# Designed miniproteins, single chains, continued (5): the designs that were tried, part 52

Each design is a single chain, and the fold is of that chain. pLDDT is the mean over its residues in the fold that is shown.

## One batch from the design tools (miniprotein)

Design m17895
Fold by ESMFold2-Fast:
Parts: sequence; structure tokens; C-alpha cells
Structure m17895 (fold): chain A 60 residues (1-60)
Amino acid sequence: MEKIKELIEREVELSMKMIKLSVEIRFSEDEEERKRLQEELDEIAEESQRIAEEREKLLA
């Protein structure tokens, strides 16, 4: 039970970070900054996907 709660909390946290990064990328005028932000977004997206898969396993 605790693990499911932790996964949900982490998923929400990552979703909020992804939204913030997406906004920063959209409003950034520096190409190098956009690349760094995109790399960070890609890493967070990967982690978010892993957490979603773990949560689905626990609910199965």
C-alpha cells in the first residue's frame, strides 16, 4: 500500500516538473538552453514512464 502511494506522489511530482520544463523550453530563445532543457525533459519523461509501469504492475 505505501509503495503505491509513493509511486503516485512521485508521478505527480514528475508531471509538474515536465510541465514547467515544457513552458521553459517554449519561452527560451537560446538554442543551447533549449537543448539542455530538452535533455532534462527526456530524462524526466523516461523516469515517469518507469514509475507508471511499476504502478501498473502493483495494481495487476
Scores: mean pLDDT 80

Design m17896
Fold by ESMFold2-Fast:
Structure m17896 (fold): chain A 61 residues (1-61)
Amino acid sequence: MEKLIEEGRKHLLEARRAAEAGDSERALEYLQLAWRHFQEAGLPVDEFRRALAEVFPQTTL
């Protein structure tokens, strides 16, 4: 996996952990960082949606 995609996925995992800890502000910040990395990698929104679903399978969005 390319470095930008790897960094994006790391931020998604950090966002999930922050959300599970009840830190919604930190979770949102990490989600924004993850999306920025996916955009820089040239991936479409559908790829971000798939990664988000893999990391947050039980999240109500």
Scores: mean pLDDT 72

Design m17897
Fold by ESMFold2-Fast:
Structure m17897 (fold): chain A 70 residues (1-70)
Amino acid sequence: MSDEEIQKEITERLRRLKREVEEAESAFEAEVLLAMGEMFVGVAKAAGIELSEEALELLEEMRRITEEMR
């Protein structure tokens, strides 16, 4: 898998996780989904893979939604 393929996969996973956070029924569920998103970003950073602006914006939006549910 190329760095570009990994970047695309992470972005697609973050898009899915953001949608799931928006549909989350509890603050705990939202926090679990956010933790998964942060894990994907952390793995990419550790591997030296540059993330898209969209991926970073999706993670920031997930953090905002999760905070609003607390």
Scores: mean pLDDT 81

Design m17898
Fold by ESMFold2-Fast:
Structure m17898 (fold): chain A 109 residues (1-109)
Amino acid sequence: MERAREAGERAARAGREGGGEGAAKAAEAAARGAAEAARVAEDKARGAGAAAGAAGSAWMAEHYAKKGDEEMAAREAEAAARSMAAAAEAGGEAGERAAERAAEAAEKA
């Protein structure tokens, strides 16, 4: 029942542990998961908004990683993971599965 939140926490942890480049890759994985979850969301507006938020955070994570700001890159990766969890909740069981796959991808990044 907490699968979306657990996946978000796992992706956020991967972002924190990845350093600059790893944080950017974890954020990108979270953004892809959010987009997949949004495609199956019954609340299309909430799913799309969450996916857009995750994409923006992923872009910012890459921007900060490129500048060598590892702390800000990690914070943006955590924001992307939170947006992914919100998209997953809007997507129901299919959204939760998308978030779990994205969390696994983030952990391997």
Scores: mean pLDDT 81

Design m17899
Fold by ESMFold2-Fast:
Structure m17899 (fold): chain A 64 residues (1-64)
Amino acid sequence: DIEELRRRVREAARRGDDDAVDRAIAELEALLRAQGKSPLEIDQEVALLLMEATVARIEAKAEE
């Protein structure tokens, strides 16, 4: 489930758990490849997720 992977990435990013972020992104890439998505589509989805993770990290740090 892509939405569950996206949620896990954001939560891991908020905690500063880079290993958990990397694992969830790797699972997303594997899932998209299995669905026959092009390399460009996979790169776009990963880039969007990395941006969401970055925003989550910044927001968590700003609220502390």
Scores: mean pLDDT 80

Design m17900
Fold by ESMFold2-Fast:
Structure m17900 (fold): chain A 80 residues (1-80)
Amino acid sequence: MVEEAVEELERVKREVLEVLSDNSASLEEKEEARERLPRLGKELVEELEKQGDYESAREVREKMEELLRELERLLEEAGR
């Protein structure tokens, strides 16, 4: 379960990274892509915490934070 959640986050990150690194993509498209990952990550963490699986929730949360930080760097680059 947790491994599947992490894999989903990594897959979504890859798709978002492709959009963010595409100089021809619109600002609106990039903004929607950026919001996709944090929403998914938050929902996954909430589901795990709801089930009392705090160890898995912590792992997913740490992975989400790492991926979000990388996305933020890319957005800053794109915004410059």
Scores: mean pLDDT 77

Design m17901
Fold by ESMFold2-Fast:
Structure m17901 (fold): chain A 57 residues (1-57)
Amino acid sequence: MEEALKKIEELVEKMVKAVPELDKNKILEILKAKLESGESLEELELGVENAIKDLLS
């Protein structure tokens, strides 16, 4: 669990660096909810990568 939380925090920081207007707390809660609903860390990472690409392209 602790390793998963560290990964989620890294993903939140990555998103906020790409899109500074995002609320860190809201993104953190969304990613935690997705993880608890059964999404893998790999799925969350790909989702964040794709969201950043879409927002910056």
Scores: mean pLDDT 77

Design m17902
Fold by ESMFold2-Fast:
Structure m17902 (fold): chain A 58 residues (1-58)
Amino acid sequence: VEELLEKAREALEKGDLFSAELYLGMAKLVVAVLKPENEEEYLEEIEELEREVREMKA
């Protein structure tokens, strides 16, 4: 999950919204499958990054 979040942040910094959305979608799937103890923290971070992607697309 952490590696996918790092890749999503790097994509956002480069303005690559497509790759950012792809990595965030993959991170969501991993969280849903693994259900880690800090699932809520990861989901909140994913939601924040998804919101940034939406703002940059506007």
Scores: mean pLDDT 77

Design m17903
Fold by ESMFold2-Fast:
Structure m17903 (fold): chain A 74 residues (1-74)
Amino acid sequence: SPIDELLAMLRGMLDWMLANRVPLSPAEVEELVATLARVLREDYGASPAEVAAFVAQARALLEAAQAQQAALAA
């Protein structure tokens, strides 16, 4: 599904960022979530419910990655 494909892409990118110590700012997290939600709506024709489910899952993944980076920096 488009949601699974975008989530897999996001997971791969976050894994790369963590491995390479690329910082995740709250502003960059919000911009990325908004961009991916737009792609899902505009390019894939996802329903509002599908977009909401994607945003929730993507936000959880990004927040977990930020928490992991913060723990490593502390």
Scores: mean pLDDT 79

Design m17904
Fold by ESMFold2-Fast:
Structure m17904 (fold): chain A 55 residues (1-55)
Amino acid sequence: SAAEQLRQHLQEFEEAVIRGDLPSALAHLEKAIELATDEKVRQALRRLKAAVERA
């Protein structure tokens, strides 16, 4: 399901951040944004992506 894929991408984002792999972290966040159906969740993920890009 889309919800399971969203959960998986958020888990892989966390693992990429722990590894210091910023490009992989951003790629998984982008997939999570695409899969998010709730607008508030989508906005929160977009803000998180912008913050990670500035780091």
Scores: mean pLDDT 85

Design m17906
Fold by ESMFold2-Fast:
Structure m17906 (fold): chain A 97 residues (1-97)
Amino acid sequence: KEEEEKLKAHYQKEIDRVTAEINEVLERLRKEDPEGAKLFEKAIENIKPLIDQYKKDNTVENLKKLVFEYEVVLAIGLILLGISNIDRQREEERRKR
């Protein structure tokens, strides 16, 4: 379907955007919180089965599931980065005292 091709293109663009943000968050975590980076890397690995599912069955439904998983992983990364920033602020205060 023409509409299906447009939807797939839209979701692929969304995956590309979220992947770029995930990579940025991962790079920051590796510098600020190596343990948080390891947890985030494990979350990223959980996307692989859904990528394989979409490769076997190229449906809009499977692509939507893949987009959702990428967004969930990004949210996890942002939460971990937020925790890292709080820990850094606490360390700065400790150093000042």
Scores: mean pLDDT 79

Design m17907
Fold by ESMFold2-Fast:
Structure m17907 (fold): chain A 58 residues (1-58)
Amino acid sequence: TRLYRAVADIKASRPDVLSLKKGDLVEDLGVDESGLRLVRSLATGEEGLVDPSALEEI
């Protein structure tokens, strides 16, 4: 499974977008048709879309 770390705080602007804090770890679930990455938070288990520019691979 591919893991990413948030490089900055992310505030959800839409209900389908995941809010993250800098340093949060997420599991990769895929890419949606808009180019956003679907991820799952390892801390909360919540799933949502995140801009891939806000993530770094670990």
Scores: mean pLDDT 80

Design m17908
Fold by ESMFold2-Fast:
Structure m17908 (fold): chain A 85 residues (1-85)
Amino acid sequence: IEAELVFEAKTEETAQRLAEEAERYARKLGLPVEVEVEGTRVRIRVETASLDQGLEVIERLKQLAAKLGAKVVETWLSAERIEPE
């Protein structure tokens, strides 16, 4: 299950701090994480073991972003995996 969030920060420094905090948070939980920083925009993708964990990760990353002064642009959660035969 993948949780993805996109944030807009006011400065590149804030964007880098958000990226570092998000990666640290995901690693603390033992979850695979991908972070992409483009200037002031930060895209964070985290793989979670369950839908409930995905929702918890989304909520906590939003709270971290708010504390750092970053705005949430988009959020989405993939609840199903379709494997091609």
Scores: mean pLDDT 77

Design m17909
Fold by ESMFold2-Fast:
Structure m17909 (fold): chain A 61 residues (1-61)
Amino acid sequence: MEELNLKVVKLTQKALDALDAGDIETARKYKEEAVNLLRSAGLEEGAQALEKTLDDLIAQA
C-alpha cells in the first residue's frame, strides 16, 4: 500500500519536473503511468482526480 503511494508520488513529481523544464511529452508519459497505476489498484476516483489535475496543469503550460 505505501509502495503504491510512493510510486504515484514519484511519478507525479517527475511529471511536474518535466513541465517545469518545458517537456510536455515527458510530463504526459509520467501522468499516464501514475494514473494507470492507480487504476490498476482499483483506485478509480483517485485516478480520475489526479488525471484531471495534471491535465489542467499541462493545459496551462
Scores: mean pLDDT 82

Design m17910
Fold by ESMFold2-Fast:
Structure m17910 (fold): chain A 83 residues (1-83)
Amino acid sequence: RPSKEEAARNARADLEAARELLEEAREAAAAGDERRAAVLATAAAISAVAALLYAEWAEDEELVREAEELLREVREFIRELEA
């Protein structure tokens, strides 16, 4: 089980991964590849959830806020793809 410092580092890494995956998902959607966009967006959601769990473990309110905001953005994007 990681220390709070390790949890904060893991949360930041997962946030970066989720942002990168969401950007790739948006690019795939813009190219008309909705299947690839859905897969990448799902991966972004998983990374954002992991970031939130690590941020909660680290007791870092700013990281929790960033993870919650990113998870909301990913969920909104997934809803747009399903529309």
Scores: mean pLDDT 86

Design m17911
Fold by ESMFold2-Fast:
Structure m17911 (fold): chain A 74 residues (1-74)
Amino acid sequence: SLGEVQKAAADAGRAQAEKLGLTDAQIRNAEAGGWMLSRGASREHVIEMLKKGGLTEEQAQAVVDAAEAARAAA
């Protein structure tokens, strides 16, 4: 279902941020980024949002990559 795809993307973004040792606020932003991607937000928009939250370019890309892979697998 669409809800399962959205949850998978959000959960993957969160898990990747946790693996990177990010703050609770950054982890919540990564989860939100996964939700946004699953609802049609652009990769570029989510990366910029995460970077404004203090992630590096590489960290933001890793979060987005994890969320998109989970969405594709669901």
Scores: mean pLDDT 86

Design m17912
Fold by ESMFold2-Fast:
Structure m17912 (fold): chain A 70 residues (1-70)
Amino acid sequence: AAEEAQKARIAHSLDDMLTGIELSKAPEAEKEALKQRIHDLRASLPSLSVAEAKARLDEIAQEMAAAEAA
């Protein structure tokens, strides 16, 4: 179904973000916190709506950018 495909795309985006965090210049502690948030979102994907998952993904992306800038 379409929602299944959308959640698969979100899961792929989470894997890509995890790789980006590993490669970022953010402090170790911030990287660990961001990785935990990605792991939690991946685990919650089956119980979240696509809209909720996307909102959470965007929130993590904003935090990653802030950590890298600080």
Scores: mean pLDDT 80

Design m17913
Fold by ESMFold2-Fast:
Structure m17913 (fold): chain A 88 residues (1-88)
Amino acid sequence: GRVTLPLPGLTSQQDAQDLRDLIGQVPGILGVDVDFDNRTVTFTIDTSSDLRVTGQQVVQATQQFSTPSVAQDAIRAFGIAYSQARQQ
């Protein structure tokens, strides 16, 4: 599965590298793609993992590039992805 989040604070290649390093430690994340043009990040996720825990850890890892409202939307998006995976 995939989850896309807006991260308006992602403005440099260093920010993207820091994000990749932090996300590499989060269980259930298989990949990360940064779109600087749209200031979004797309996570490739293992839908067999506990995506609720994954979503919480992603929010913590990305909090410096995000806002509280985006963090809440991220938790919801990972919850939706988890629910959709259970219907497959």
Scores: mean pLDDT 72

Design m17914
Fold by ESMFold2-Fast:
Structure m17914 (fold): chain A 55 residues (1-55)
Amino acid sequence: MKLSQAEIDALAAEVRAKMERLIALTLPAEEQPAAIARADAAIATWRDAQLRESA
């Protein structure tokens, strides 16, 4: 089923918060910025794909 734009935005924000917590718990401080940047890029790519499917 197609997600609404509001649902996509809400899910992206929730996943981002969970990923940040997981990264903080599992990775050394020196690797956290790179992992967070990768998570942000992956979420942006997923969000873009969902928005294209919803259009």
Scores: mean pLDDT 79

Design m17915
Fold by ESMFold2-Fast:
Structure m17915 (fold): chain A 117 residues (1-117)
Amino acid sequence: ARGRITVNITAEGPKEEAKEGAKKAKEYMVGLIRDYVAGYNQAGQRAEVTVIDKEEIEEENGKLTLTLEVVVETEVDVPLPAWHVRYNLTSGEFTVTRGRMEPIEDVTSTVEVVVEK
């Protein structure tokens, strides 16, 4: 099977901190996807992860949006979780909520980078 995971990263805050937060959130999401897929390789299934960096930087009202596309190829049709991730720039903490399991095709994950008061 071949599927695409779209990751929408939205960051709010001062430009420098928002950009660094978006970068850390991107690396975190790629790691989360790779760790999930690595389980299939350990089970003898072929699984490959290709990151396509479509950096569309949209800045609107102090909000930075970055879209990341990850292509996942597996030997079997497997569902992927729709992740919702929140990154707190003040504490450096990631909060991960596992959403519904979706077909490997067109899975969307959301990441919010925020400055907590």
Scores: mean pLDDT 66

Design m17916
Fold by ESMFold2-Fast:
Structure m17916 (fold): chain A 75 residues (1-75)
Amino acid sequence: SAEEEVQRGIEALKAGDYEGAVEHFEKALELDPNNITALGGLVYAYEQLLKQNPDDEKAKKKLKEAKEKIKELLE
């Protein structure tokens, strides 16, 4: 379920596994595209990845998309 994937993503974040967290939150969003917890977790994970690799253009794009989706859902 989306909630199980969100839980796995949060567990990955707690372990410092930001790449694993991205995979779980993206899977949660495949199951529930409007899951605000998964979107927030994805934002956090990509921000941590960009601290380690600031030139990751794919991560920058994904971070922007997740932030825009959160803004859309809160309007």
Scores: mean pLDDT 87

Design m17917
Fold by ESMFold2-Fast:
Structure m17917 (fold): chain A 68 residues (1-68)
Amino acid sequence: SAAETLKKLEEELNKDPDIKATLVGDKTLIIEDTSSVEKLIGLTLRLIGDYPNLKVTVKGNTITITAK
């Protein structure tokens, strides 16, 4: 399910010490990168490529992934 995918993503992303991933409810994953905008952009592109069935958006230094 989409909820299981997002929970697994939260666990995997949170293994990176520069990334804080927080699951909100069953359909939204909020990702914060405190290191740099370049690293944030690189991660965003990776997520879009790996999870094309999820909605990925960026605002400031935060990436939001939403299950459709």
Scores: mean pLDDT 79

Design m17918
Fold by ESMFold2-Fast:
Structure m17918 (fold): chain A 67 residues (1-67)
Amino acid sequence: APPAVAPDKTLTEAQKEAILPDLVEMLKTQLGLPEEEAEEKAREILERSETVAELRRLVAEVMREAE
């Protein structure tokens, strides 16, 4: 199972790497982006996110705004 982290805990580099492929797949499916663009956006989201809670909110907001 993917690592579970408390929402207020800082995301480690290893946790970001573990999340990256799932985030890319989600962006491809939800936004219809090609793989290269989905990976670029996923990396940008992860770079801006310090915690799991921030990651979840930022992903939801970016996906809504990118409609």
Scores: mean pLDDT 73

Design m17919
Fold by ESMFold2-Fast:
Structure m17919 (fold): chain A 93 residues (1-93)
Amino acid sequence: KKKEIEKAKKELLDAFGNASAAIQAGDADGVVAYAEKAAAYVKKLEELGGISQEDAEKALELLKKAIEAAKAGDIAGAGKYFAKAYELVEEAL
C-alpha cells in the first residue's frame, strides 16, 4: 500500500511537471494528454487512500477545466487551472 501510494505520487508530480513544460511550449495536445494522466493518478491515489475524496474531487474538477481550456486553445487558462490543481495536490499529499 505505502509503496503504491509513493509511486502514484511520483507519477502524478511527473505528470504536472510535463504539463508545465507543455504549457510553456504552447503544446495544447500535450497539455490535454498530461492533464488526463494526472487525473488518472489522482483517482488512483484516492482509491489507495493517499488523498482524501474531497481533495481528489477538487483536483479532478480543476484538471477537467484545464483540459477544456486547452481544447479551446486557451493555454493561459489551462496553465491557471493546472497551477491550482498542483497547489491543492501538494498540500493534500
Scores: mean pLDDT 85

Design m17920
Fold by ESMFold2-Fast:
Structure m17920 (fold): chain A 73 residues (1-73)
Amino acid sequence: SEARKLLLQAIGQVIRAIGLELNGTEEDKKKAIESLEEAIKLLKEAKSLANAEEQKELDKFIELVKKRKEELE
């Protein structure tokens, strides 16, 4: 499923962001924000391919990622 591939790519971007945050530098914080922005884009693309139930769960994940990004800004 293309939606599954996009979801896995989004998860990869979230994991990258966590790793960058742990470095504690201003440059890596900016890269973490960029990775979270990419994750949001990938999750929205996955949502466009998903059924109504999957869309509901993806919306929860999108909001969680958005909240984390806002905490870093």
Scores: mean pLDDT 87

Design m17921
Fold by ESMFold2-Fast:
Structure m17921 (fold): chain A 76 residues (1-76)
Amino acid sequence: MKLEEIKEEIREELRRQHKLALEAGVEMTVPEEEVDKVIEELLEKATEEELEEAAKQLERIKKEEKEAEEKARAEE
């Protein structure tokens, strides 16, 4: 996967996680308007190996999130 594609996937997932946290009422340390800036700074500082590892971790998180969402719907 191209490095820029990995960065874009990480951006999308972090934005999604932030939105879900806000919807769940989680206290946020970073305002919504600044989250994109923080994400870009993290991506700029990360090495290619760190980004590839992060992409693999995000796939794991996506799977766990999907399973948790299905459980939440069943456990209402």
Scores: mean pLDDT 71

Design m17922
Fold by ESMFold2-Fast:
Structure m17922 (fold): chain A 78 residues (1-78)
Amino acid sequence: APTPEQREKILQLTVKAVKALLDGNKEEALKYIDEFLKLAVSPEAREHLERAKKAVEEGNFDEAIEHLKRAAQIHLAA
């Protein structure tokens, strides 16, 4: 189960990545997704983060946001 510190960091990275996507800032979004990938220990969460990264690279920000939310949910639901 994630510790309170890990939970807070995951929430902050998710919020920052989503905000970057809403602002149209692809570079910042990819940076925060990569930081989340380094913390992700769940294979399912990692798959969603990799799909989010690909969606950002393809310009599909709505799909990227949905995958980011799912990755966060998987990690925080323990």
Scores: mean pLDDT 82

Design m17923
Fold by ESMFold2-Fast:
Structure m17923 (fold): chain A 70 residues (1-70)
Amino acid sequence: MMMEEENKKKGKENLEESTKNARELVAEDPSKSPYASKVLGYGKKGYDGDLETTEEYGKKAKEIYEEAKK
């Protein structure tokens, strides 16, 4: 149960961060909307996964966000 609660907390935090990053990306440059969609998509996938999946997809979301900022 503790691992499930920790996973849900991390998943929610990653989803909130991905949502914020996606929104900022589109607000700065609307042409980056496809990257914003990918960031949000990985954030959502991490939210529904186990702890390892949550961390992996959170990392992917962040990598796409950083790449889109270039």
Scores: mean pLDDT 72

Design m17924
Fold by ESMFold2-Fast:
Structure m17924 (fold): chain A 69 residues (1-69)
Amino acid sequence: MKEKIENEALEALAAMYVWLARQFLEQGDVEAAREWLEKAEELLESLKEPNPALVAELEELRAEIEAAE
């Protein structure tokens, strides 16, 4: 149960960081968006089985950040 709880907590944090990155990107703060995206990526890399939808959302956001720069 500890492993499952830790994975759920890390996934929730990663989702929050992706959401924050999206908010900053929408406000025009591309640098802050990139920083939060990188934090989310690090959290997802620590998971054995990350949520595929969240991974896809992170990749889409990365492409949008690159297009904004």
Scores: mean pLDDT 78

Design m17926
Fold by ESMFold2-Fast:
Structure m17926 (fold): chain A 66 residues (1-66)
Amino acid sequence: MAEEYVKKAIEALKKKDSETAIENLQKAFDLAGAPQSLRDAGIKAIKEGKYKEALVIAQTLLDKYV
């Protein structure tokens, strides 16, 4: 279920675990059918260490597409 992957990504982001956050966020995007631009922005934010921005994107995925 996409929701569980978003929740795992959010917990990983809170711990600054970029690898786990990217893995779970990618799985959530694959299941949720959200726009590619939102996926790209989320992954970029994590890779750039912008965890607060990545959390907002993950929450947007959860609220609007899951």
Scores: mean pLDDT 85

Design m17927
Fold by ESMFold2-Fast:
Structure m17927 (fold): chain A 75 residues (1-75)
Amino acid sequence: MEELEKLEARARELAARAAASKDEAERLEAAGELARLLLEKARLEGKEEEARARLAELAATLPPEYAARVRAVLA
């Protein structure tokens, strides 16, 4: 639980920071980091494959530059 709570807290803080940022580059970096944190959380929960499938679907709906950051995490 401790590790999951820490990952969720980091993800929330990163998402809030990205949402407040006017810098597109910072938002792109945040997208990759958030995808990585989501996979780590899913791995601890035993749901890594489900999370990978969801991230792949999400990447398909994102602009190409954001999709590339998410797909890099999935490789």
Scores: mean pLDDT 77

Design m17928
Fold by ESMFold2-Fast:
Structure m17928 (fold): chain A 65 residues (1-65)
Amino acid sequence: VTKITAFKIRLAGIAFELGIGVKVEEVDGKLVIYLENASEEDAEKFEKEAKELGKEFGLEVEVVY
């Protein structure tokens, strides 16, 4: 729980810097992140950073846009 909360806080910072909306759902031990109102370029940047962050926290991350 604490690890996932810390991940979500860091993820929110990335989303804020790119100006995009995100929705995070926990499904079968995986975090699925839905992007809203993102350009394809910004979505690709977010996906790269979110997956790197997931590796740091030891979490499985999937980005959908």
Scores: mean pLDDT 81

Design m17929
Fold by ESMFold2-Fast:
Structure m17929 (fold): chain A 77 residues (1-77)
Amino acid sequence: SNDLATQIAQLVVDAARASGKAFNDEAKAYLTKAVNAAQEGDIEKAVEYARKALEAAGVPEEVAEETVRKIEELLKK
């Protein structure tokens, strides 16, 4: 759903901000792919692209893993 895609985008952006990282163009491109995959119901690709967005933004691995877990919980149903 659009709400779910919005929540995924917010979690990724919040993780970058909490880590003191600017959300660069590569991270934005991956986040767009994650949002599109979530809207299409492609859970695996939504998680994959969200992880890549966090990595591209330079979010620390521990924060990125926790953010991915939160995204997986949103997609669990």
Scores: mean pLDDT 82

Design m17930
Fold by ESMFold2-Fast:
Structure m17930 (fold): chain A 76 residues (1-76)
Amino acid sequence: MIADEAIKKLDEFVERAQAAPTPEEARRILREFGKYAGEFMRKATAEEVKKISDYATEAYRRMRAHLAALEAQAAA
């Protein structure tokens, strides 16, 4: 199903973002994640959009937390 394929692909971006050593790299991956999520949602049914959106919301929360930590570290 499109939702399962989307979540698997987006999970790859989450892993890359969490491994990113700089804020710049983390922001680039976040941008790519958003573009991919949007592409999948355009092809998905309303029910699949909900699944992708719920996953993306939680993934963004985790990736933004990592980005914030990197920005704090870079400022020190």
Scores: mean pLDDT 81

Design m17931
Fold by ESMFold2-Fast:
Structure m17931 (fold): chain A 55 residues (1-55)
Amino acid sequence: SAANRARLQARIAELEALLAKETNPVVRALIQREIAELRAALDDDERARALLGTM
């Protein structure tokens, strides 16, 4: 849904802002992993909607 996509995009933006301020390499790696997982979820949602033609 549009609301779900907006929520995921907002969370990615929050994590990118945290990553920009973070100096601990372990914490940076954890944030980068979470961003990658959220981006993959967005991409999967877009592909699924395109393939199913539900709109």
Scores: mean pLDDT 81

Design m17932
Fold by ESMFold2-Fast:
Structure m17932 (fold): chain A 59 residues (1-59)
Amino acid sequence: KKEFLEKLKELMEQPLTEETLEKLKELWLENVPDAKEEDLDELKEEILENLKKVKEKKE
């Protein structure tokens, strides 16, 4: 969903912390209420990978 992606981008601008991950889980559940735990785990992995790439790029 477009709105979901916009909020994801906002969270990716934040430092990678537990608070950010919790907000991501809430955002996921809000947009996909029937989501399974497996979906959340996959989402977190993708976001962490992208955040590390962005951080590494900037040093």
Scores: mean pLDDT 64

